# Designed miniproteins, single chains, continued (5), part 33

Each design is a single chain, and the fold is of that chain. pLDDT is the mean over its residues in the fold that is shown.

## One batch from the design tools (miniprotein)

Design m17194
Fold by ESMFold2-Fast:
Structure m17194 (fold): chain A 66 residues (1-66)
Amino acid sequence: SKLKELILRLIALKLRLIGLEFQLELLKKNNGPKEEIEKIEEEIKRLKKEIEELEREIEELEKELG
């Protein structure tokens, strides 16, 4: 099922987001390199956009399936 594949992908992306947000918190708490903090913040922004686009695709497909 296409819907199941998209949901599993969404779960994987959300888990990755949680991991990156946790890593960012640790870097900030430990006064990590500013460049690494900025890189992770940029990756988080890109990932959030990908999640939003995928959630929209799932919503549209769910409407088509009833």
Scores: mean pLDDT 87

Design m17195
Fold by ESMFold2-Fast:
Structure m17195 (fold): chain A 70 residues (1-70)
Amino acid sequence: SLEELLKEIEELAEKAEKAKTKEEWYKITKEILEKFLKAGEAAKTPEEMELIYKKREEVGKKLEEVMEKL
């Protein structure tokens, strides 16, 4: 479900914040991107698409911040 995918993305984002190497960051980021693709496919309403877009922006900012410190 979309809800489960978004929850998994949040859990992966938390793991990415604890990444100690660029290699670890890349692997987690790739998995997050794959889950966002599945979430986009699962979305059935404009409201669900907006929710995914907002979550993607939030997670993207966190991932960039983590990478800058590595």
Scores: mean pLDDT 84

Design m17196
Fold by ESMFold2-Fast:
Structure m17196 (fold): chain A 66 residues (1-66)
Amino acid sequence: GLDEGIKKAFEKYSVDGKISREQAIKFLQEYLGLSEEQAQEVLDKYGKEEFNEEEFIELVKEAKKL
């Protein structure tokens, strides 16, 4: 399902079990078709430079509401 796809994306983009802000922006642009500005807006709501798997799943679900 959707959550399984997000987990696979996390495995692909993560370093040391976390995804950086830069990698998260890149993922949102490439896989969800968001603009750089839209991706930055979503990430700014979290105020974080890195995301674990649970935080990344939440981030992607929030981005899909845009």
Scores: mean pLDDT 79

Design m17197
Fold by ESMFold2-Fast:
Structure m17197 (fold): chain A 84 residues (1-84)
Amino acid sequence: SLVERARAEGLAAVPPLEALLADPDEAVRLAAVEALGELLLHSEDPETRARAEEALRRALADPSPRVRLEAGIQLGLAAIQRWL
């Protein structure tokens, strides 16, 4: 899965996931958002987290309400994690 790839590859997963956010298939874009959320929530690398956050913020403008909602959830979870 894209989430498993993101977990394994870290920063190297970011460019291909960013490309998938432009995919015409909503399901592909949704999977990319979920994988970017994994990097934002669980990566120890500040550069990986910053790039994943930027990509998720772009996904807030996605034409699909489902993709926008998932991006918002992932960003919200990351914000809460910083306080715990």
Scores: mean pLDDT 84

Design m17198
Fold by ESMFold2-Fast:
Structure m17198 (fold): chain A 55 residues (1-55)
Amino acid sequence: MEKEQLLTHETALRVGRAVDAGDREEAERHLREGRERGVPESSITMLRRWAERRL
C-alpha cells in the first residue's frame, strides 16, 4: 500500500474519533497533521466535509 493512502486512512480514523466525541477542534488538528504528513488536499477537503456533515 502506498504511504499516501496509509496516511489518509490514519487521518480518517483520527478525524472520525474526534467527530464521534463531538470535538471539532481535535478534528481540525488531525486534518492539519494529515496534510503536513502528505495527505492530498483533495482527501483533506473530503474528510472535512464528511466531518462537518456529521457534526
Scores: mean pLDDT 79

Design m17199
Fold by ESMFold2-Fast:
Structure m17199 (fold): chain A 59 residues (1-59)
Amino acid sequence: SLVEEASRLFREAEELLKQGKVEEARELLDKAIELMGQVSPVVKKVAEKEAKELLEKYE
């Protein structure tokens, strides 16, 4: 499902952030946000917020 694929991308992005690979992590987060946008606009906004919080956590 789109939700499962996006969840996997978020996990992979967090692993990349732990390694300091911020640019690669952002690419995966952007893809996850696009997938969540296919589910609904509300879910996309939630994914955008979660991605921002994840990036801030490791910055």
Scores: mean pLDDT 84

Design m17200
Fold by ESMFold2-Fast:
Formats: C-alpha cells, sequence, structure tokens
Structure m17200 (fold): chain A 68 residues (1-68)
C-alpha cells in the first residue's frame, strides 16, 4: 500500500538524517540502510504481505538512499 511505502521512506529518511548528524560515513549509512531493507522485507513476508508489495517497499527504500 502507499501508506506502507510512505512509512518506510519516512523511516529511512529519518535514519539517514540521524546517521549523517552523528558523522557516520556515507558507505556505512548505505550498508545500514541495506541491512534495514533486508530485515524489513523478511518481516513483511512473515506478516503475509504480498511479494509485489515487498518489492515496491524495498525499491522505495533503495531510491531514498540513492537520493540522499
Amino acid sequence: SDELIQAAVDMVRSLIEGLKAAGVPEEQIRAIVEKFAEWLARELREAGVPEEEVERVVRAIRETVDAA
């Protein structure tokens, strides 16, 4: 759903901003966001979210980190 995608994007943006403010290097931020996306995908699959929606969430997260 758009609500799930928006929530994931907002969470990732907040995470990136917090890590940047803390002085974490960009390569580490990317690694952290990638691990977060993997974890979230697993949780969504276990919760019964359709694969197409899981893929949309993961893609939105990747686009968010690339734009940051």
Scores: mean pLDDT 85

Design m17201
Fold by ESMFold2-Fast:
Structure m17201 (fold): chain A 116 residues (1-116)
Amino acid sequence: SMEEIKKEILDLVDGIISGLERLRTLAAEKGQPELQAELDSLITDVRKLKEEIEKEKNPIKALQKAIEHFQKVRDRLRDLRARSTDPELQAELDSLIQMVDFAIEYLKKKIEELKK
């Protein structure tokens, strides 16, 4: 159902927000204010996705919007990873990138199942 699809997307969004908030805390502990600002921007973007999904009435469009936003988040996390020199930040970024990649592939599979 549409409600079940929205719940699945929102659960993935909440997981990504939690990962970003953990990474933001680590960046603060490491004294990296520019990384903190970029992570705060990412958290804001992902929270806006929540509002868009709640308003969306078409399940395929909701899944497509989530995939598009998660791809943007992944690309920005990869850029941050490439610029990181701290091994703890690198490990947390790698973990979060893997989580976002999993979310993208999971949602792509849901679209394929709905088209059958």
Scores: mean pLDDT 88

Design m17202
Fold by ESMFold2-Fast:
Structure m17202 (fold): chain A 79 residues (1-79)
Amino acid sequence: MKEKAIEEIQEIASEANKYLKEAAEAGASDEQLEKMEKLIEEIGKIEEELKAGKISPEEALKKAKELLEEIKKIAEEAK
């Protein structure tokens, strides 16, 4: 379970970085890019907490998915 959750969070992080790249290419403001970068950093912290056993796989995935939705919203607003 934990290993699968780590893989899913890594996939979420990859998708988030894709949105960041697309937003930058679309001409997103520095403020929008900074917000996205901070949310991606938070996803990385969740992965580390999951690896350290400080958070359950279920909670880690919920939080990572919520952060991805915020990143996606900012990327859409940048278009």
Scores: mean pLDDT 84

Design m17203
Fold by ESMFold2-Fast:
Structure m17203 (fold): chain A 58 residues (1-58)
Amino acid sequence: MGALTAADLEEVRKKLLEELDKEIERFKEEGREELLELLEKAREYIEANKSFSELAAE
């Protein structure tokens, strides 16, 4: 049994996306293309999982 609620999971997901967006902008400014590609892939994966795990029709 996990100790996480739906609200906790959404908070974690939000924090991860915010952190990724911040890192993407940072590396984009630094011109680190390879790292940008990896971070963009990770962000897309998290977004895709949200769509499959919860109501993501809106």
Scores: mean pLDDT 68

Design m17204
Fold by ESMFold2-Fast:
Structure m17204 (fold): chain A 78 residues (1-78)
Amino acid sequence: SAEEAIREAREFAERLIERLSPYLSPEDVKQLREEAERAIREAREKIQSGELTPEEALEWAKRRITEAVARIVERHRA
């Protein structure tokens, strides 16, 4: 269901943020939460419009959240 897909996407984001938060600045954590919430909102809209199935929207949201994590982490590399 759409509700289950959104729940799983949110749980995925919270697990990543919790695991990474000790290694990131408060500003980076805030950015990750904002990016995750945006991806989840867009996923819900895509389900409602019929653009994506719940399963496709979950995978789309996970990808967007993972990309946001990668961008933030990469900024701290030499």
Scores: mean pLDDT 84

Design m17205
Fold by ESMFold2-Fast:
Structure m17205 (fold): chain A 61 residues (1-61)
Amino acid sequence: MTPEEKIEELVEKALEALRNGDAQTAADYLIKAINLAVESGDDELAEKVVERFAQEAERLA
């Protein structure tokens, strides 16, 4: 399985946790996704992960 596929899964889990009101679990998955993207050398992917999460968090507030 590619790092990109793992990052997608972690982001999806973070967004699901956020929709369920579990901000702590959402943050944990988001941090794991960002760390994996950075480890892969894809800073652009890490930026997209942060942006997507921020937009969803604002929408749910």
Scores: mean pLDDT 77

Design m17206
Fold by ESMFold2-Fast:
Structure m17206 (fold): chain A 76 residues (1-76)
Amino acid sequence: AEALIKKGNEYYKEGEELYKQGKLEEAIEKYHKAIDYYQKAMDEAEKAGDKELLAEAKKNLDKVADNYTKTVQELK
């Protein structure tokens, strides 16, 4: 699960950089990738019984999902 959270963090960071550059569509794609990895990390953390890692992945998922939704609204 740790490696999946790290991948999610990397995509989230890339999405934030693209957002700062005004590349909203590219930012959305990176945020979507981050969401996918965090969801996978949550599944693996649940399987391992790692409550702390599950909570961390969920917190990061909520944060990137909020930014994803906000960025999608800016495209309209």
Scores: mean pLDDT 83

Design m17207
Fold by ESMFold2-Fast:
Structure m17207 (fold): chain A 68 residues (1-68)
Amino acid sequence: SKGEELIKKAKELLEKAKKENTKEVAVKALSEVGDILQQAADLKFSPEDLEELQRIAGEIYKLLKEAQ
């Protein structure tokens, strides 16, 4: 499903942010996950899929905050 594809992409962005461990990559990953969240909201994804995307975004935000 498109929800599964977007969640997979968001997870890949999180993993990249963890591996690179830089503020620059975390900012870019958060921006891209924000675009995914907007797309998911516009397409009215299931609450479960939206919650998982929100969780991933929160983890990327924590990486950004910890890098400061």
Scores: mean pLDDT 82

Design m17208
Fold by ESMFold2-Fast:
Structure m17208 (fold): chain A 60 residues (1-60)
Amino acid sequence: MEEEKQKLIEEFARSAAKAARNAALSGDTPLPPEEAEQRGYEAGKQAAENIIKDEELRKL
């Protein structure tokens, strides 16, 4: 269902954001934690959407 896919995308994006924020707090990146979290969320969301799109194409 579409709701299931949106939930998966959100969980993936949130996980990526949390990882990016933790990396910033640990000094692994020069980005502020808030900036790193936002960028991680956006990157994670796009990655999850691309994976879902590729899976849909494979079903054809």
Scores: mean pLDDT 76

Design m17209
Fold by ESMFold2-Fast:
Structure m17209 (fold): chain A 60 residues (1-60)
Amino acid sequence: SPAQAEADRHAALGVQAWKEGNYEEAAKHFERAADAYERAGLPVQAENVRKFAEWLKKKA
């Protein structure tokens, strides 16, 4: 679905930002990925990336 593609794209951008040490940017991308996974009907994936975003925000 378009929503799943959007989620996967933001998740990939989040991973890239995390690898660069930009925790704030990574968290924003994972939050956007979580919202898109929810719209795609993937609540477990949404919850997992949302929890990771919260963890990253604590490291920023």
Scores: mean pLDDT 87

Design m17210
Fold by ESMFold2-Fast:
Structure m17210 (fold): chain A 78 residues (1-78)
Amino acid sequence: MSENDFEAEVLISLGRMYIAIAKLSEDLEEQIELLEKAKKLYEEAVKLSEDEKIIEEAKKEIEEAEEKIEELKKKLEE
């Protein structure tokens, strides 16, 4: 594993922690903020990594986070 691949895996793990914390929050605005932070970490992992499996994993996490952010934003407008 390269330094960049290791850093990318750390970023993905940190992003997953933000997702887990977001699920525990009862505040929609706070949930969105935490999911946006996770998304940014996954985007950094994609830019940093040269490992196809790490990039693919991060991209899937970005898609899931983006879908959840969109759902929560719609609820926040209610």
Scores: mean pLDDT 84

Design m17211
Fold by ESMFold2-Fast:
Structure m17211 (fold): chain A 61 residues (1-61)
Amino acid sequence: MDSEVLEALGEIYLYLGKQAYEKGDKETAVEWYRKASDLYRQAGNTEKAEEAEKLAEEVEK
């Protein structure tokens, strides 16, 4: 898969995670953030992958 497509999917999952968190659905937010992190890693964007993973960890606190 093209890395640009993987990064775009990562952005979508990051957005879904933020929306879930704003709605108070922390469990769903964590799942979406982790999917975003995985997609960014597959795209080779380690910085965004780590950012998404950090967001998941912050929600789990």
Scores: mean pLDDT 82

Design m17212
Fold by ESMFold2-Fast:
Structure m17212 (fold): chain A 99 residues (1-99)
Amino acid sequence: MAASAATLAELQAAIAEARANTEAEIQERLASLSRKTPEVLEALEKYRKMLLIQEVIVLATGESSKVSVTPEGEIHIETSGPPELVAAFNAAIEAIKNL
């Protein structure tokens, strides 16, 4: 969609809810895998962050977000819309990447 029907506050709430729900599920799985090597745990952590980012996109923006991967393997996301929405979305995605 060229524009979200939700307000900025509604989008922020949806992002927070998606993060909390996915984080709880991933934490349960990671606890069951506590005996894995550090390399495997790092791979699972990167996968978790990717799932959180994807969930945020699905809930908040549909077609209005563009996802690309840099040659370095870093996920780059662009959101179209008002500057306030773009800034809030980019901040939320960056926070998820740093989890």
Scores: mean pLDDT 59

Design m17213
Fold by ESMFold2-Fast:
Structure m17213 (fold): chain A 57 residues (1-57)
Amino acid sequence: MTEEQDEALRKWYESMKESEIEKVEEQARKLHLEEGLSVQEVLELLQQEALEKLKKE
């Protein structure tokens, strides 16, 4: 897994709990742009991954 992807996930999660979605959105854009995934696909991926990671910690 790439660090850029991991950072986007963490920021996405932080935005949700702190209301800083603007930062995560920017990272999500790059993810779906480079990966070629849909915005929803990226968001779901980030949410699920971040949810599990954050929940554990």
Scores: mean pLDDT 62

Design m17214
Fold by ESMFold2-Fast:
Parts: C-alpha cells; structure tokens; sequence
Structure m17214 (fold): chain A 62 residues (1-62)
C-alpha cells in the first residue's frame, strides 16, 4: 500500500532544517518498515532568518 506524506522542519540554517526533516523521515521509515521515495523538496528562507524545509514523499508499505 502506497501513501503520500509531507514533512516540514525548521532550522537556524538550511542544513539544520534538512537534518531535522531527515530525522522525521527516518522515524517514518522505522515505524512503517516501508520504502520512502522523495517526490519533491523545497527550501524557503523565513522572514525571521530561519529556514523551512518541506519534503513530499511516497511511502510504500510491505
């Protein structure tokens, strides 16, 4: 079974935001035992100087 999930993470810089998002994706993969495929990625600088990373992923469960 396949589903689409969007994860969003914020960090003080682009690298930190991406690392925070990766942690969430790793948690999803561990919890589902499935395959995670990244469909799209976006990085946005926020008005307060932080960065928002958004990833839309496809999760295929066994």
Amino acid sequence: RTETVTVTAIGENEEEARANAQKLLDDVARATGGTVEVLSEEVEKLPDGRYRYTATVRVTRP
Scores: mean pLDDT 80

Design m17215
Fold by ESMFold2-Fast:
Structure m17215 (fold): chain A 64 residues (1-64)
Amino acid sequence: LKTVSLLMLGLAYELDGNLEEAARAYEEAIKIDPSNKLAWRKLAEVYRQLGDTEKAAEYEKKAA
């Protein structure tokens, strides 16, 4: 399975408003390719929307 497939799955869950499943998809993408800055940035966005600003900030640092 390719990381891009998991990023697309996460985006689909975000569009449906299913933020918890979106976070899971992005976390799986990071497990496969931790160098994918986009996956880290998307995970940070999802946690910010969930109200977990501390985790969002941590993941944004990984995306830099």
Scores: mean pLDDT 80

Design m17216
Fold by ESMFold2-Fast:
Structure m17216 (fold): chain A 55 residues (1-55)
Amino acid sequence: KEILKENTKKVAEEGVKKGKISEEEAKEIIEKAENAKTLTEILDAYVEAFKKLTA
């Protein structure tokens, strides 16, 4: 189940809603997560989105 990809998408979308991430950056992060082939690649996208959201 692709729970981490879904969570990455939610974090990126919340970042856009709060003005912490641009829509272009969020789209790029979501695309990276959706196209990721390893857990590490998905986690990197998630961490990037979360860091921007919490900044």
Scores: mean pLDDT 78

Design m17217
Fold by ESMFold2-Fast:
Structure m17217 (fold): chain A 110 residues (1-110)
Amino acid sequence: SLEEIKELMLEVLERLRAHPLADIFRYLPDLSTLPDYYSVVPNPVSLDTIEKQVESGKIRSLEEFEALLEQMFENVLRYYEEGSGARLAAEELRERARELIEEAREELEE
């Protein structure tokens, strides 16, 4: 059901927010922190912006949800250089997100 899918998406977001490397994904960066971010990243995405889209019903499927999470990780990989802590965090959290989404898909198939 749509309500079950929404609950699963919110559970995935909660588990990602609890990850020790999640801080850089929690909210969009302030211009005072990264003044060039919005010129490098035209489609900014954070865990907070995804949660708002899930809550408002703009995102209704795990496929749309997965696409937004992948965009969030791709934005970090685009902005930060090789070997940076942020890039390593993006790689680790992306692997975790893919695992959690697979678990959610399996839950819906039962």
Scores: mean pLDDT 87

Design m17218
Fold by ESMFold2-Fast:
Structure m17218 (fold): chain A 112 residues (1-112)
Amino acid sequence: MRKRIAIVIAPSASKEEIEKALKLAEELRKQGHEVTLFPPPYLLDTVTSNLPGYGPILEADLVIVFGGEKDDEFVSNNLKEAKKLKKPVIIVGNIPKIAEELKDIVKSIEEL
């Protein structure tokens, strides 16, 4: 079954978390899914914590959020946008505090 998936990588994500996100993107593409990475990998070092991925989230059937510190504003802003657009979200790595307020759209990896 083909889905459109947006993978959001926190600017505060570690190199290991970024590598895991890239590996997941390739695996999902191999399975026939359309995957958009936000921010684009080459811009990770230039993205500020307050820039939401509106376009990728709007067009996605599923949003996956990777890494970052628990109070990462970039992650929080992207989660708020996903909730506004009624998109399901999977969080991988450090779960931001705002995820508790977004339990209606947030799925744990155990629910995959």
Scores: mean pLDDT 65

Design m17219
Fold by ESMFold2-Fast:
Structure m17219 (fold): chain A 57 residues (1-57)
Amino acid sequence: DEELKKKIAEILLEEIPSLSEEEAYEAAEQILKNPEISLTILEEKNPEVAKKLKELL
C-alpha cells in the first residue's frame, strides 16, 4: 500500500529529523513487511514514533 507507506515515512521524518527521505521510505517499507518486530524496536528507541504508527496501522 503506497499511500500507507508514504504516511509512515512522513511520521518518521517528523519525529526523527536526522533521517533522509530515502531512509524514511526504506524504514516505512520494512515496518509494513514486519510491523510487530519493527514496532517493538521503535518502542525501545523512539516510543512516540511507535505510538503514532500504532494509531495509523
Scores: mean pLDDT 79

Design m17220
Fold by ESMFold2-Fast:
Structure m17220 (fold): chain A 59 residues (1-59)
Amino acid sequence: SEELEREIEEAMNQITIAVTSLATGIPVEELTPENAREALEKMGESEEEIERVVKTIER
């Protein structure tokens, strides 16, 4: 169902934020698009992955 699809997207977004927080050492509340992008670039993440994470944090 459409509702289930939205729930899955929300869960995936929460996982993305949590994984980024753990990987960068930046608490979830302190994550910004800027500091997440910088940390992920230093870790060698792809530009596409960085963009997806940054957009998720902006929400």
Scores: mean pLDDT 80

Design m17221
Fold by ESMFold2-Fast:
Structure m17221 (fold): chain A 97 residues (1-97)
Amino acid sequence: AAEVAEAVAGLRAVGDEIAKLLEKYNPESAKKVRELADEMVAALEAGDFETARQKFLELSKVVDEVKIEDPEVKQRLTSLVVAAGLLLIAAEVARSL
């Protein structure tokens, strides 16, 4: 379905933006976010929504563990994590149609 493909593209874009924002604070966490985003996308493309959800929770935890003093960057990261969660839900709903 086109909606699942759009959600996958959105998750790739959001994951990349999160990783880029984290790079200057914690390069190891940025790398882990990229790996988890790739694993989420692979699970989603395979129709494994349980694994995709689990990888999303792991990604959210990695972001939460990075110490960021810039409140604008912290708010942007929070918004991007929320966007990733909404895209995952949208893909799961699209499968039901």
Scores: mean pLDDT 83

Design m17222
Fold by ESMFold2-Fast:
Structure m17222 (fold): chain A 68 residues (1-68)
Amino acid sequence: MVSDEEITLGMGRIIAGLGNILASKGKYEEAAEMYREAAELFREAGDDEAAEEAEKKAEEAKKKAEEA
C-alpha cells in the first residue's frame, strides 16, 4: 500500500490539476486557492520542487485575478 506521504502527494496533484482546470476557464482566484492548497500538501509530503512550482502558479493566478 502507498505511504501516507504518497497519499498526500497524490492529493496535492489532484488539487493542482483542479487549479489548472480553473485557470483554463479564467477562474484565477479559485485557481490560486487550489494551487496554494496543493503547495501546502506537497510541502507536507516533502516534495519541495512540486511545492515551489505550485506556489509560483498560485502567485501567477492571483496576479491575473487582480487584473480581472
Scores: mean pLDDT 81

Design m17223
Fold by ESMFold2-Fast:
Structure m17223 (fold): chain A 117 residues (1-117)
Amino acid sequence: STIAELNALVEALLRGEITPEEFVKRLGINAEIFEATSAAGNRAVVLVDTDSLDLSPEEREQLLELARELARTLAELGVPAALVYIRNASPEYLRAVLEAARATRLTSPALSMTLEE
C-alpha cells in the first residue's frame, strides 16, 4: 500500500530515523529543507518545492526565510512533530499561514500537511 509506505516514511522522518534528504529522495521530490527543534524537543520539518515557484529571486528569498520561520514557529507551538510541504506559494500566502500558526495552539501528536496556493 503506497499510503502505508508514505505514512511509515513520515513517521520515520518525524522520529529522526531517516533524514529529510533521504525522505525527499525516497518520494522522488525536489525540495529545499528547513528543520527546527524547540527547547522542549518538538521537531518541525518544512519542505519547499522550489521548482513549483514562479517568483523573482527576491520573492524566492523572502519565501524561503518565511518557511524557516514557519519551521521554528511549529516546533515552538507544542506539536510533538510537524511536517509541512509547500508548493506554488507566494510570500504573502506563507506570511498569512505563519501568522495563523502563531495565533493557534496545536495539541495533535503530529502535524502533516501540504500548503499550495
Scores: mean pLDDT 73

Design m17224
Fold by ESMFold2-Fast:
Structure m17224 (fold): chain A 74 residues (1-74)
Amino acid sequence: SEKKKKLAELYEGQAKFFESLGFPHLAKRYLGQAYFLKGEYEKALALYEEALKIDPNDKLAQQNLAKVKEALAK
């Protein structure tokens, strides 16, 4: 949907912003969210796993990792 496209673009912008500030775990989580919205589940999975290696307590990354694993299992 158009709303999903705009949200994915917003997340890609947020990823670049946090990368420029030196916050790689936030950059990876936002980029993962963008790929998830695009249905690129394997790319989203890798990005959430990388984000959680940096910050294992990121609850949003944990929840989104669970969702993408479920999507890939089907």
Scores: mean pLDDT 87

Design m17225
Fold by ESMFold2-Fast:
Structure m17225 (fold): chain A 62 residues (1-62)
Amino acid sequence: GLSPEQEAEINRLGNEAARAVALGDYAAAIEYAKRMLELAKESGAPEEVIERIERGIEDLEK
């Protein structure tokens, strides 16, 4: 499982990505989402979480 600090950072990056999308800044949203993905992989997040982030990035790259 994730440490509380790792979970907080993943949540922070997710919130920043969502804010960037709301502002139409898809480049920033993709950057935050990719940072979130790398942290999730490094911290051993569940496969379902990793796949969700990857699909989000793919949707933003359209």
Scores: mean pLDDT 81

Design m17226
Fold by ESMFold2-Fast:
Structure m17226 (fold): chain A 105 residues (1-105)
Amino acid sequence: DEDKKRIEELRKQATYLVDNYEKNKEETERNLKLAEENVERSEDKELARENLELYKEVLELVDKGVEYFKETLELIEKGASLEEIEEKFNKALEYFRKAEELLSG
């Protein structure tokens, strides 16, 4: 069953990304605090503030992407259609893509 294989691939990918997010959450929170403290110590406070705002925007996009991966996993557990599962999975990827675009610009 090709649909079952696809769903298991999506489950593995979504689980990996959610687990990696949760594992790194404390480090992300520490890095955010350090970035906020760096604004106060920076010689270029305006640039440091802009970089902090960019970092916060990236984190917000990543958080939304992770929410959609969690919804993907919930749909898989409920036995939803492949189409419904892929819709949520693709939404998660779109948010991660937006985060990467901000970091690359």
Scores: mean pLDDT 86

Design m17227
Fold by ESMFold2-Fast:
Structure m17227 (fold): chain A 65 residues (1-65)
Amino acid sequence: GLQKKIEEIVKRIKELVEEARKQSVEEQLKTLEEIKKLLSEEGKLHQQLGELKEQETYEKMKEEA
């Protein structure tokens, strides 16, 4: 699910940060661009997860009315 994808992105970002410590400046710039892309993707997944939870709450409220 979305939570699993978020966890995988966070793990990948952590791995890239650790790799960057051993890299040249040129390689660090490429790693930073990859991290920026992953952070953007994580933000979108968090929005999608929020929307799904809101929809689930709405359906439960309808059953109780």
Scores: mean pLDDT 78

Design m17228
Fold by ESMFold2-Fast:
Structure m17228 (fold): chain A 65 residues (1-65)
Amino acid sequence: MDFEARLSKAVAEGDWETAAEYLDKLVKENPNFAPLWEALAKLYEKAGDLEKAEEYREKAKELLS
């Protein structure tokens, strides 16, 4: 299942609460799953928090190496 697609869809629909809930739960349970970190990066980028977006994108990149 594409967590990125599901999370980005929730954000696009304005379900910020749902998107945050999914990301928080999934990252805590699957910290080595790169798509979750990429989803976090996209979420924060859309929110205008470029610093956190870069941090999470870097984690995803490290996992994908």
Scores: mean pLDDT 71

Design m17229
Fold by ESMFold2-Fast:
Structure m17229 (fold): chain A 88 residues (1-88)
Amino acid sequence: SKLDEAVKLIDEGVNLFYEGKFEEAKKLFEEALKLGKEIGDELLIKATELLIKTVEAAEKYGLDHPKVLELRIEAGKAWREFLLKNAK
C-alpha cells in the first residue's frame, strides 16, 4: 500500500540521516510527504515535514546541534501519533 511505502521511505531516510547522507535522506522524506498528501494523512504529513526540517537544520547547524535535537523530538512525537493511529 502507499502507507507501507511511506513507512519504508521514512525508515530508509532515517538510516541515511544517521549516516550523514542528508541530501539522500531529504529526498526520501520528500517522497514520503508526497505519499502522505496523496493519502490525506495529516499525521504522516506533519511527521514528514518535521523530518525534512530536521535534515535542513542538520545541514546548517550540524547533527549534534540543540536545534536538530528539538526537531528530532517533535518529529518523533508526530511519528508516534501516526503509528498509534495506524495500529488499529
Scores: mean pLDDT 86

Design m17230
Fold by ESMFold2-Fast:
Structure m17230 (fold): chain A 71 residues (1-71)
Amino acid sequence: MAEKIKEARERRKNAKDPEEAEKASGELGQLYSPFATEQFNKELAKVGDDPEGREQASKIAAKKVQEFMKK
């Protein structure tokens, strides 16, 4: 997933025309949602049923997604 997001960003950056850029942006949006969900599910799985732990896990997952998006 992460590699596909980077590939979509590269395609958008190197698009030859606005139509290609729009298609790449659409693909990036579709890939971003599953990636974010995957990160949240992975972190939440580590803490199980602890409400406080689930809140912290969500913050950790959000930070990882945000850090990845900046690259």
Scores: mean pLDDT 71

